# Designs tried in a protein design run: designed miniproteins, single chains, continued (3). Part 8

Each design is a single chain, and the fold is of that chain. pLDDT is the mean over its residues in the fold that is shown.

## One batch from the design tools (miniprotein)

Design m8250
Fold by ESMFold2-Fast:
Structure m8250 (fold): chain A 92 residues (1-92)
Amino acid sequence: SDLVVYVLTITAKSDEAAEKAAESVVKLLEENPEFGIVGYIVEKLSDGVYSVTILAESEENAKKAAEEITKYLKENHPEVLDVKVTKAVPLE
């Protein structure tokens, strides 16, 4: 089965806050294998903005993980201003 890819773009009040939020997402994924995430990629996009790309074998798992991560960040990282979730389109 093809991998399902979701990108979470985290915007925070400071570069340190964005980096800490991205690190917390990585830890959440590593501590919750039941999310069914098979891989992740973390990238700094700009000052105060990080992306976390999550890879899953099912759309259900990818969507649920993205929702749980977004909820976690909103509840535990008050310096996070926005979390944008985007489903990546398969390469043609």
Scores: mean pLDDT 84

Design m8251
Fold by ESMFold2-Fast:
Structure m8251 (fold): chain A 102 residues (1-102)
Amino acid sequence: EELERERKELREEIERFEAEQIKRIEENLSDKDVIEDEKKALRAIKEELIQKLEEGEDVEEIRKELELLKKQRELLFKGLNNTENGDELLKKLEEIEEEKEK
């Protein structure tokens, strides 16, 4: 019962994450192709996380993955708005990807 509540809360958090990121993209980006690609990527991320949750994966592992995705999306969004520090951005993205594999 407690785990069922945590899973429902996490699903709602995943859905809110997608909605908030889509709104942020639509308000801050002007390139239609970039907007559509980012929306498609966010939908894929949401579907994957919800699928894992429905398959009964550990809530803590899914939450950890969601937090890493939030960090990755924040860095990508900063990169789209500022071309400075490209090497530093790539290093941070690689570090996040390595954390996902652990």
Scores: mean pLDDT 72

Design m8252
Fold by ESMFold2-Fast:
Structure m8252 (fold): chain A 84 residues (1-84)
Amino acid sequence: SMEEERRKSLALIEEELASLPKLAELYPELEPALIEEARRRLEELKEKVERGELNLKEVVERLSEIYAELFRAYAEVIRRKQAE
């Protein structure tokens, strides 16, 4: 049902929000600003799900986009700091 998909979508987003501190521990080169941008995007995604604008598949795709952009930014930070 749409209601069940919404609950699953919200649970998935909430789990990702709760996991951001652990992500910072696993990838210490992630600047706090990058973590906060990911949080902001996850919160916007949550709002869209609450409004019924996204289904579960769309949420998974948006989560993939958020993390792809986060790790692209992470790669740029590593490049700027030099691999050394």
Scores: mean pLDDT 81

Design m8253
Fold by ESMFold2-Fast:
Structure m8253 (fold): chain A 68 residues (1-68)
Amino acid sequence: MTLVNVILPRKTTVAELEDVVKKQGGHIAGTQPTFDGLQVDVEVPDPAKLKPEVEKLGGHIAGQGEGH
């Protein structure tokens, strides 16, 4: 799995992202508040499939790292 750092706008809920991540066989690893919203760290098998779904939620991908 790949660790992906997702930034969500304040109007988008973590639950909306969690539903997408679970559908893709991933899970939420953590959350951290940011100046402009919420950083949600997620582990997914394919980050390329996650990106368009995050963009639909009004968010963006800030980075990728090694998953556990």
Scores: mean pLDDT 78

Design m8254
Fold by ESMFold2-Fast:
Parts: structure tokens; C-alpha cells; sequence
Structure m8254 (fold): chain A 91 residues (1-91)
């Protein structure tokens, strides 16, 4: 499916940004971010959602000091399970 192709593209992007993560952590991070973007931007194309997911991943890579703030933001938004997964994965 197009969504499965998008998820694989995000997994490769996560691997590039966070080369020290395990394959399981890479998959989980890509899945979590893609799910959040899908929920927040349901009316956008898959291509636009992939761009948004990549921007979030870039932000998390470039701003390690803001990762805890992003996780708290997700909790406030109601993404409690996603926030807990990210807290375990992000270095």
C-alpha cells in the first residue's frame, strides 16, 4: 500500500538520522511519528504527511534538549502511549 511505502521511507529516514538505534527502535519511532501526523493531518496527502513526519524527526535530531518538551506536548494532546514509547527510544 501507499501507506506501507511511506512508513518504509520514514524507517530509512530514522535510520539515517539516528544510526545508533536498533532496528526495532527505528521501526517504533517511524510508526509513532507517522501515526501522530496521520491523526493531526487526516485531510492531507500521504506525501505531505511524510514531509511533516520528516520535519518532526529533523527537529528531534537537531534539538536533543527539547525532546522532553515534545514528549510532554504529545501527552497534552492525548498521545499518552506514543509519548511513553518515544521516552524509551529517544537518546
Amino acid sequence: SEEEKALKELEEYVKKLFPNLTDEQIRKLAEVIFKIVKEEYPDESIEERVKRAKNILDYLKENPELRDEFIEYLKIKGYTEAAEELRKILP
Scores: mean pLDDT 86

Design m8255
Fold by ESMFold2-Fast:
Structure m8255 (fold): chain A 74 residues (1-74)
Amino acid sequence: MSPAATALADFLMTTLGLSRALAEAIVADIEANATSLAEAVDVLRSHGIDIRGAKGPEGLRLLELLEALLAERA
């Protein structure tokens, strides 16, 4: 797993309380199906994670981690 993928998985586990298996599955789904931030947010929503509800620093951090993951793929 790349450093950005690991950082995103760790955030999903530690901040959102997801299991390792679910966090890694979400990261893999984003890597397979998302080429833009909007598509990555759609993948999160398909797993029940609505970033529009995250008004605090955690929502901003999640966006930063998604951008970093997509940048590693570009």
Scores: mean pLDDT 78

Design m8256
Fold by ESMFold2-Fast:
Structure m8256 (fold): chain A 64 residues (1-64)
Amino acid sequence: MKKAVYYGFLEDGSVEVIEQEVKEGEAIKFVRPDPRSEVVEFFAPEDEELVKEAVERGEKYKDV
């Protein structure tokens, strides 16, 4: 299994860390708890597509 860790900056300035486990071969859905979240870090990714999908999810919810 792989893990993606999200570091979210909430609207009150606090930071939240979300860790998700991803099973190889299944449909992957990464959703940020807050659309303002702007940081996404990935741990132990062997699948570049998995990392790319998580980044795209984070960017979609990014407030820029």
Scores: mean pLDDT 49

Design m8257
Fold by ESMFold2-Fast:
Structure m8257 (fold): chain A 62 residues (1-62)
Amino acid sequence: GALTITVEGGTVTLDGKKYPLPSGLTIDVSPDYVVSFSGKTAKITNPSLSISITLSKFTVSS
């Protein structure tokens, strides 16, 4: 199944602009997305869309 990330706090950087994310938002990540974790942060990129999402507080479920 797809990896699901639940946002508890963070921002999305889209085309150079930052947008705050509400707590409880879920993001379903397919294998087409590159997800990297640095402990307390997660960066999600889609190479075909050039979208970059950076989360500062989150939980992961599969």
Scores: mean pLDDT 68

Design m8258
Fold by ESMFold2-Fast:
Structure m8258 (fold): chain A 75 residues (1-75)
Amino acid sequence: SELEKIEKEIDELMDKLANTKDVEEARKIYKELEELIEKYEELGGDPSLAASKYTAAALILIGIEIDAELEKKKK
């Protein structure tokens, strides 16, 4: 199923985002996640799953950006 394929791609990008410490790379991954989640919704995917993936990705990105700013203040 196309939906199952997109769900796997979302999960793979979520894992990549969670393992990224570089802010610029994290922002690029987040943009790819936004585009995939929108495509998932357009194809009739579960809007609750889409919303939870958006929230999780946004929180991970925010955490990476906060960590980068905190490291800058310690130096």
Scores: mean pLDDT 83

Design m8259
Fold by ESMFold2-Fast:
Structure m8259 (fold): chain A 60 residues (1-60)
Amino acid sequence: MDSLRSQAARRIGQGDVDGALSLADQLDSQGDTDLANRIRARAYEIAGDDRRSDYYRRRS
């Protein structure tokens, strides 16, 4: 059901920040902004950007 969510989780687990953000942008364009922001929060967390990670987590 959430193939994009599963793909995003996999990219995050691999440290693929760019891939995770790309999938988040695709979800956002489909109207799934909540899930997109959750993915963005995790991607920024693994990139070491704690401020942006917290911002998107609070909006998810």
Scores: mean pLDDT 80

Design m8260
Fold by ESMFold2-Fast:
Order: sequence, then structure tokens, then C-alpha cells
Structure m8260 (fold): chain A 72 residues (1-72)
Amino acid sequence: SRSEEGKKVEEKLKPLLDELGKSTEPADEKWRKEFKAYYELNKELFEEILEEMKKGGADPELIEIMEEVLKE
């Protein structure tokens, strides 16, 4: 199921998101590379995750950063 796959990818991303949230600098180059690599592997699941994050009340700044990376 896409819902189950989306949750698994969200769980996998959680450590990266937590690390980003602790940074005082613009997203670490390492984090951006890893996030982009996950996106390149599964664009459809990333769209589902982004929608779930918006529905779940995730940090708006984090959502904006993710959308910026996805804009190419």
C-alpha cells in the first residue's frame, strides 16, 4: 500500500529531518544530497509523504525546504 510505503519512507527520513531541525545553518550540503537521492529514487512516494506532512501539521519551514529541493 502507498500509505504503508509512505510511512516507511517518513520513518527513514525522520533522522535526517531531526538533524536538519537542530542545525542553525541553511540545510547541510550532506543532508540536501541525501534527501535529493531519496527523492530521485521514489518521486511518487515523496509527493505522498509531503501531503501527509502537510495534513499532520509538520513544521511549515521544513515543508518549504523540502518543496524547494524538489523544485530542481
Scores: mean pLDDT 62

Design m8261
Fold by ESMFold2-Fast:
Structure m8261 (fold): chain A 78 residues (1-78)
Amino acid sequence: SDEEIEKIIEEALEKAREKISEAVKKAREQGASDDEILTIALETAGEVLKETEKEHPLSEEDIEKLERKLMQLAVELT
């Protein structure tokens, strides 16, 4: 159902926020550059997208929507 898909997207975004924030914090503490931090954030977002695709059968449209939201979140958290 659409409601179930929205829940999957919301849970993926929450998981991504936590993982990206932790990864960015660790990278900053280790003296990573702004470019390295952005790369780490985008890669972490991509990992969450791939994990979500493996766990849940989402349509191409829903995957594209989740990807856009995850990439935007990664940029916002850097």
Scores: mean pLDDT 87

Design m8262
Fold by ESMFold2-Fast:
Structure m8262 (fold): chain A 74 residues (1-74)
Amino acid sequence: SELAEIERELTDLVVEAAATLSPEDQGRLLAGLHDVQVHRTEEALEAFVAAARAVGVPEEVLARMERLARQLVA
């Protein structure tokens, strides 16, 4: 399904970004992804984007993550 494809692409981007981070920052980013996937709320989306920005995900990658996560929440 289209949603499964979006979830896979988002997960792949997050896992690739997390691999370059400290264990603490990996945990923060992955927790944000989990909350978006489980709750699918605007609040979870905003928290995930804030976490990704805080751990230093580049803006071009963050914009792609936000676009995909927004499609899961909608």
Scores: mean pLDDT 87

Design m8263
Fold by ESMFold2-Fast:
Structure m8263 (fold): chain A 79 residues (1-79)
Amino acid sequence: EGLERVQEFKEELEKLKATISDEEELQREKMKLANERFLEGVEYIKKLAEEKGDEELVKEIEESMPALEELLKEELEKV
């Protein structure tokens, strides 16, 4: 499953390279994609916690998501 996510990330990076000729815009879109993939990973962990009935972990992930999204947004603004 991790390999499939890496493969999808590679494919999306290649699409960005093919469609975006501006290097600054390309770097921003690459960081956006990396952030989206990271957040998808967190959502997957949440799903596994839900399947195990770990309600406390699910709640902690949900409560931490806004702070994580803000941090990723701040990093994207630097590019």
Scores: mean pLDDT 76

Design m8264
Fold by ESMFold2-Fast:
Structure m8264 (fold): chain A 65 residues (1-65)
Amino acid sequence: SEEEVEAQRQQLADEWMKKQEELMKESGRAYEAGDKEKVDQILEEIKRLNEELRKRVAELAAQAR
């Protein structure tokens, strides 16, 4: 089951990286447009995704024990 946990962890990391890349591109476009409010909103979304990833990783670690 360690292999299943690692596979799920890798899947989460891949999903996280894709979402982060998309949000970073959106943030760059908003910054170029001078939309500070949208930049701030996107940065908060990135923080939320990071917290969700940590939560999911912790859940998988608990399941493996």
Scores: mean pLDDT 80

Design m8265
Fold by ESMFold2-Fast:
Parts: C-alpha cells; structure tokens; sequence
Structure m8265 (fold): chain A 83 residues (1-83)
C-alpha cells in the first residue's frame, strides 16, 4: 500500500539521519543535519492528515513507532548540538 511504502521510506530516512547525526564532527556538518532534520520534520507534518486517516490497527502501530523514533532522533540531535 501507499502508506506502507511511505512508512518504509520515512523510517529509512530517519535511520540515515541518525547515522549522520552520529558522524557529524564540525559546525558545517552539524548545520547540515539540522537542515535535514527540519526538512524531514516538515514532511512528517505534511503527512499528518494521511496518517490520521489510517484505520488499520497494524499501520496505526507502525505510525506510532515512526513518530516515537522521530522523537528519539530529535533528542539525539539536540544532545549532539548541546541543546
């Protein structure tokens, strides 16, 4: 389904972002991961209505897991930036 494909894509992008956050060593790299995090956050918000329309319990659970992971990645970024 389109929702399943989207969840897989967003999960992959979160995993890539998390790896980049860990690898960031200087201010330029930190600014890059900050920008990518903002872009991904905006895309997640844009899909809010689509996720809210999901009635399948399995997909709802996967959406909750994606949101929880996004929150954890955001916390790691804040820690990396000294926030």
Amino acid sequence: SEVEALLEELTRRLEELEAKIEAARNEAEKEEVRREAEELSAELEAHGPLFAAVTDPELQARIRELVARARRVGEKLAEKLGL
Scores: mean pLDDT 85

Design m8266
Fold by ESMFold2-Fast:
Structure m8266 (fold): chain A 76 residues (1-76)
Amino acid sequence: SALRDELEELERKIEKLQKEGDELMKEALRKMNSPSTSDQNEGFKLFDKVREIKEEIDKALARKQALADEIAALEE
């Protein structure tokens, strides 16, 4: 169904965002621990991107829950 397709696409989006966020967080921490001020500044910028990804994940998770509830109600 279209709702199940949307749910599966949303699950893939969440997984991708989580992986991207994890990679960016590791890179941010690595750069922030660098003796280079330039690297430290880049690390802070990556932290800003991690926060944006976290917000996107939270919105996607809320949408996923709403879709899962709707699908469950329709498949009774």
Scores: mean pLDDT 85

Design m8267
Fold by ESMFold2-Fast:
Structure m8267 (fold): chain A 63 residues (1-63)
Amino acid sequence: MHPEASDSPEAEGILAIIHGVSRLMPEEEAREFGVEVARRMDAEAALKSPYMAEWAREALAEA
């Protein structure tokens, strides 16, 4: 069983924050902000939760 997948409320919360902030700033700044958030999430998640670090790394690779 892999309940940590899409059922992670923490991952959903982070995505909602990123999407919300992106709507409040110009597209160029929103893109850079998203990359910075992904980098910081990767660092923090690696300390607490490897699952969150994987998601953040995927976002960074897509940027």
Scores: mean pLDDT 58

Design m8268
Fold by ESMFold2-Fast:
Structure m8268 (fold): chain A 87 residues (1-87)
Amino acid sequence: MEVDLLVLSGTSRSEVIDVKTGKVLATRGSGPAAFSYVMKLTAEKGRPLRVAYSGLSGTTLLTLEPLGKLAVVVDYEPLDSALPVLP
């Protein structure tokens, strides 16, 4: 079984790393300014992944762990979707 994709947007730099092999699966270099983009990758179910990304808000790290079910898709900053908690 395989996950479909990892979505990450609104960052200037990002890297997706396979924890088991230590290989970088996807990268997005720094640009002149932060802009929205989508990274797509395929991962096997239960396979641990590490996501590192940075932008104007700083740096965030995520680790997907093979604890029975693979956690999916983090949409960091959707352009057209209101996901931030409503005040």
Scores: mean pLDDT 48

Design m8269
Fold by ESMFold2-Fast:
Structure m8269 (fold): chain A 90 residues (1-90)
Amino acid sequence: DKVVERFLTELDTAIGILEAALSFAEELGDEATAAALRAQIADLRALRDTIRSITDRDAAVQLILDYYARLGAEAAEQVRAEVARELAAE
């Protein structure tokens, strides 16, 4: 499934961006921001591993949308738009 594989690739990219942000926060000595970033990285890794274990495409997509809904309406809308674009491609 190209939609799920693309989302897993995007999760790996997001993890990389957060790891770079974590490195910067650690250099600044901002322990509160560093702790928050470590928690976010752990959550994204757990989500990635869970999605890889799911065989039902719709269930995997819904899990991604549910996760981003918890992070805010704007982020969830971006994910929904990306899913809609992929589903529109025959």
Scores: mean pLDDT 78

Design m8270
Fold by ESMFold2-Fast:
Structure m8270 (fold): chain A 91 residues (1-91)
Amino acid sequence: MKEEAIELLRKAIEVFQKKVDEAEKAGDPRRVQLARSALYAVEMALEYLEKGDYDKAIRYLEQALSAAREMGDKEAVELLQKALDIVRELK
């Protein structure tokens, strides 16, 4: 279960890295900021999840999910929601 959540977060990192690149190429500073914020949050969620700090992992996951929803990125929302559900079961 923890390994499944880690894999989902790694996939979400790839999605947000692509979104940062796309937003930078489009010259959209608001989208760049949202994508970078989401990327930071998911990277922190992964770090805390690997350390077994599930409370902090959940907080960063909720932050990343909020940013993904604001961006309208359905794939990222689905990946993060699944990861969040798994991490909630681990605590």
Scores: mean pLDDT 86

Design m8271
Fold by ESMFold2-Fast:
Structure m8271 (fold): chain A 81 residues (1-81)
Amino acid sequence: SALEEEIKRLEREIMRLLGLAEAALARGDVQTARAHLAQARKKLEELRELGEKHPDPELREKVLKGVESAEQYLEALEARL
């Protein structure tokens, strides 16, 4: 469905942004890392909203658990700022 494709696209974008933030931190580029983490947080909020609206309760739970895992990764990266 269009909703499932949008969820997968957001999941890919979030993981890309978190990876870019981690790479920026590895080279000491704190400003670039902050920018990527801010974008990732915004995309995570969008993903949570789509997940909460999903009609299938099993897929809803899976998406929201994915959001929780990604938020933990984001918070771990923010702690390195």
Scores: mean pLDDT 88

Design m8272
Fold by ESMFold2-Fast:
Structure m8272 (fold): chain A 94 residues (1-94)
Amino acid sequence: SAAEEERRRLLIEAANAAGPGLPESKVEEALKRLLPLLGHPDERVRAAAVRALVTIGADHPEATRAALEPLLTHPDPATRAAAREALAGIDAAL
């Protein structure tokens, strides 16, 4: 279905953005792609985005935390929960 095709593409995008050794010059682009996925209606897409952000945040904690902190006050409860989970994962990876 179209929804399954979209989910598959977003999961692949999240996995690709979280590749090991992501250069600093690509961090901003990766964050811009992943942050909107934290509020996605599909919990699998949100979980993949959290995992990708934790991977990036382990290597680039300052930039990733700065991008996630504003989402803690986001109007969407799913986005707030995913942002908290990503920040906790980054803290645990350090």
Scores: mean pLDDT 81

Design m8273
Fold by ESMFold2-Fast:
Structure m8273 (fold): chain A 87 residues (1-87)
Amino acid sequence: SKEELIAEIERLTAAALAATDDPLLRALIRQMTAVVVEGVRADDLEGAARRAAALARSVEPQLSPADLERLHRYEAGLALLLTEYRE
């Protein structure tokens, strides 16, 4: 269900935010989560995934190697959740 998917996305987001103190990465994770959750609610998962990916790509050059790894782990988690969702 959408509610179950949103709850999983929120749990992934909480774990990602707990793993970093970098304000730029934290802001990015929150923005990516917001666009993905909006897409789930609007039945626009493809558009939401593309917008989230574009946000990640735009910020990547400003992140440390450790925060890049954290971003990529968060993205992989989002991709897995969206792939498992039946739409």
Scores: mean pLDDT 87

Design m8274
Fold by ESMFold2-Fast:
Structure m8274 (fold): chain A 73 residues (1-73)
Amino acid sequence: GAMPLAEKVAQLSAEEKRVLHVIATHPKPEELTYEEIAKELGLSVGTVKRLLDRIMEKLGVSSKAELVALLRG
């Protein structure tokens, strides 16, 4: 069967979980930019993009928009 979302999230690194938490708890995650995530976490935009690529791969989504839809659904 398909792996539950919670189990997939449990496989994320500490840094990946922090990025995902910022997106999941934002009131308008669809409007959240890489620059805003970087500012909230004290990371570079390049680091945020790399972490998001890993999160998307592990959660089985192909875009930031799909990631946001997965977290809201």
Scores: mean pLDDT 79

Design m8275
Fold by ESMFold2-Fast:
Structure m8275 (fold): chain A 93 residues (1-93)
Amino acid sequence: SLKEKLFEVLDELRAHARRVLPPEVYAEFSRLLDKIREAIENDDVEAAKKHLLEVAELFQKYAEYLTPEEQQRFRDLLVKLSELLDEIEKEKA
């Protein structure tokens, strides 16, 4: 299902963040990812999209401390999450 694919991408993003970010920054990232998961479990796509923007903003703040490859992996995962959220929203119509 689209929700299962989205949860898989959230887990990939969490694992990547855990490897590349300082522990304190990772804790904030993980908290926001938990909010996205909870919003999706509650069928609140608007809240999930809002929290995804907060994740993207946090990424941009710390991007300069990451290698270009690590930055690209974050961007790829964020785009994939955004696309899956759009598909979930479309299926509810």
Scores: mean pLDDT 86

Design m8276
Fold by ESMFold2-Fast:
Structure m8276 (fold): chain A 98 residues (1-98)
Amino acid sequence: SPLEEFRQRVLDISLDESLSDEEKIEKIAELLIEKGLDPELVEKAKAVMLKYLKTGQPPSPEELEVLLELFEELARRLLGLSDEELAELRAKALEAAA
């Protein structure tokens, strides 16, 4: 399963005690690009996550949209979700964030 393989690789990175939180984010970003996600989108999402780690400030609405777009691409690539299913997930995520 592409999802199970991705989950295991994320878990391996997340549990690697030799890596800092910043290095873990970098390696997860590399994994996302390897799995075929848009490098520009991944780099924008990485910047949002690194800013959050450094400042503790919650993402702005514009930064949250970047994270939601990354989540939609992950769901499309790994779960094989349709555009209609992705639209439903986006609506639910925005309701949960309100």
Scores: mean pLDDT 79

Design m8277
Fold by ESMFold2-Fast:
Structure m8277 (fold): chain A 65 residues (1-65)
Amino acid sequence: SEFERLVAGALEVPGVDEDTAEKIARLLLEHGFTIATIQRMVDELGLSIDQAFAVMEAAFKALHE
């Protein structure tokens, strides 16, 4: 599923655990690859800005590969 691919992509990023990856996948499904999703990852999930950008790249690749 798309959700499982997004979770797998998020888990590639250092410091992202399974629970956080599932929350990231839900945010991406609800809001897409947007600045709003980056902001929510930082504010709600406690990711650094660098981790949030790394997650966006890894999750995007997971959907297309």
Scores: mean pLDDT 85

Design m8278
Fold by ESMFold2-Fast:
Structure m8278 (fold): chain A 65 residues (1-65)
Amino acid sequence: SVADLQATIAALQAARADLDAQIADLEKKDPSDVKSQIVLDMFKIARSATELLIERIQKRIEQLL
């Protein structure tokens, strides 16, 4: 249902906010550490994937309405 899809978007938005907080914390660490940079990149990729999923679900809702 549209309500179920909207609930899924809300959960994904919360997950994205958590990723943004973790990215902000990691950016406060020493950026010269290659391992820290890789972890940061992984979280940024996860954030981008989450945003793409939100967009796809929103598009599906628009098609159902």
Scores: mean pLDDT 85

Design m8279
Fold by ESMFold2-Fast:
Structure m8279 (fold): chain A 72 residues (1-72)
Amino acid sequence: DAEAQARVARAQANVALLAQLNTQLKDADPAEQAKLIAQTAAQLGVSPASVQADADHRGFEAVTPPVSREAA
């Protein structure tokens, strides 16, 4: 079933994109983090808030501290 295979491939690609985003967020500065979240949300067809919530749920905040206002 080509449709089922395409759907599985998209699901795997989406999981890979979210995993890549989580890795990139750990290394990115605060301004770049916002851009990466927005870009990934656009690629997945979801809101940036949904991508941010997923990253937070994966323990992003435990690895990367919140943006300091002094650093802005």
Scores: mean pLDDT 65

Design m8280
Fold by ESMFold2-Fast:
Structure m8280 (fold): chain A 89 residues (1-89)
Amino acid sequence: SLREEARAYWESNLESDVEKIKSLSKEEQEEFIKKFYETLTKEFGEEVAKKIVKILKKVINSKDKKEQLELLREFYEELIKAVEEKLKK
């Protein structure tokens, strides 16, 4: 149920999240990515952090809104998988 609720939440917010990311300056995007990578590395380890950040960079660098929405969905799916794996340990 928690996973289904989380999925419903981010699915309803995908377009808003894309618009918010697109509103950031290049410097703000780079700072956000750096801080996010550091947080993910501390929480989930370097391999998982690198994978998730790679997807986030693709979202930011994409020029197509449809591609950005699909990549952002992939980003959230990988994030929930990382959280679920950590909770098992």
Scores: mean pLDDT 76

Design m8281
Fold by ESMFold2-Fast:
Structure m8281 (fold): chain A 135 residues (1-135)
Amino acid sequence: SKIEDIVDRLVKELRKEADTILAHLRTLPGLEGVTRADVEEAIEELRLLGKGEDIPGKGYMDFESARFILASGLRGAGFSQEAVDATLKILYYLGKGKIPVNSELLAAVLAAAYEVGSKETQKLIEELVKIAEES
């Protein structure tokens, strides 16, 4: 599908930029202990969501129940409102109105990619946001 293709391309770019994303996350309050393995796990979870597959070991919850917690966590870490909004729109759309339990790291990786990702990464995120808004 078009969504699976865009997510697969984004995952490829995120893996190329994992060190840049990790370096950015480590400067943020509450994220100083994030590891390279944590970032790679979050990128793999994004790939599974893009395929419409369940993330192993995680249940799903209603998006509106998680919205405040994720938004507050991202803003508390110092992410921009634009990065927070883009991240939540993508996760809502890929999860079809549900979100994986304990998605805080996945959300942080997407928000970091929005802020410090390459032009190609940002373009793919913008395309996913556009699709989410038009749905």
Scores: mean pLDDT 86

Design m8282
Fold by ESMFold2-Fast:
Structure m8282 (fold): chain A 74 residues (1-74)
Amino acid sequence: DEELKKLIEEAKKLITEEGKGTRYAMKEATEKSTFGVALKAAGAAQKEVSELSTTELRKKGLEAMKEEKKKEEE
């Protein structure tokens, strides 16, 4: 479980802070551990990042809507 926690944290950093993406984080985790543990870590990190990205997607959605020349409210 300790190894899994470390892999999850590293995967989250690769996805969020370094912008490498979930697949890249899984590849790095696989190099540092077994495939099964890496898969679990990447999956957990992806889920957590997905929850974090809900706020980010909301901000990006607002920006996209502002830049979209709809000239109507929504």
Scores: mean pLDDT 63

Design m8283
Fold by ESMFold2-Fast:
Structure m8283 (fold): chain A 61 residues (1-61)
Amino acid sequence: SMDEEMAERIGKGSGEIAKALGAEAGIRLGQWEADEMLRAGASEEAARKAVEMAREAAKKA
């Protein structure tokens, strides 16, 4: 679904930022993007998944 695809993209983006600027920066970006998903009308479940993916990607970076 579009929400799942957005969550995956957010996770990937957070991982890239974490590689460049550190894990905390990647996680912070992912949290901000997940909040924007909610403002755009995405489900709370999709936003939570985006934050989880961002944290996992940042830790792997």
Scores: mean pLDDT 81

Design m8284
Fold by ESMFold2-Fast:
Structure m8284 (fold): chain A 77 residues (1-77)
Amino acid sequence: DDQIRQDMQQASDQNQQQYDGFIQQARNNGNSNGQQNPSVGDYITQMQIGNGRRQMGDTIGGTQTINRNRQQMNNIM
């Protein structure tokens, strides 16, 4: 049914939006100037921020931040 297809798409979109929000929030917590494309060092910093999120109890969001930034870093290395 169309409903199930839409619900699955919405869940996927929500996960992507949450990841984008975490990246933006990590940058705003203040370790780099506002650049559109992060360097390798920026990605490492974002992973450290993600680890801090996990310590605050946001295990899922923090882990996603770490994994996505690590993947991006590996893609450009």
Scores: mean pLDDT 63

Design m8285
Fold by ESMFold2-Fast:
Structure m8285 (fold): chain A 65 residues (1-65)
Amino acid sequence: SEEEEQFLLAVAAELGRKEAIKLFGEEPKSIRVERVDEETYRVTAESEKGTAEFEYTVEEIRAAS
């Protein structure tokens, strides 16, 4: 459903934000989330120190929520 998709995007964004903070030691300037296929979301985090990409499966996102 649309509600489920919005939920998965929000959780993926939060996972990527937390991982970016661990990696860069600062809050990212931007977080972008895209569904790359049926089972996978890509999170792009941009900070002053650089850009990182993280990929999460629907299963991983559900387990983290």
Scores: mean pLDDT 86

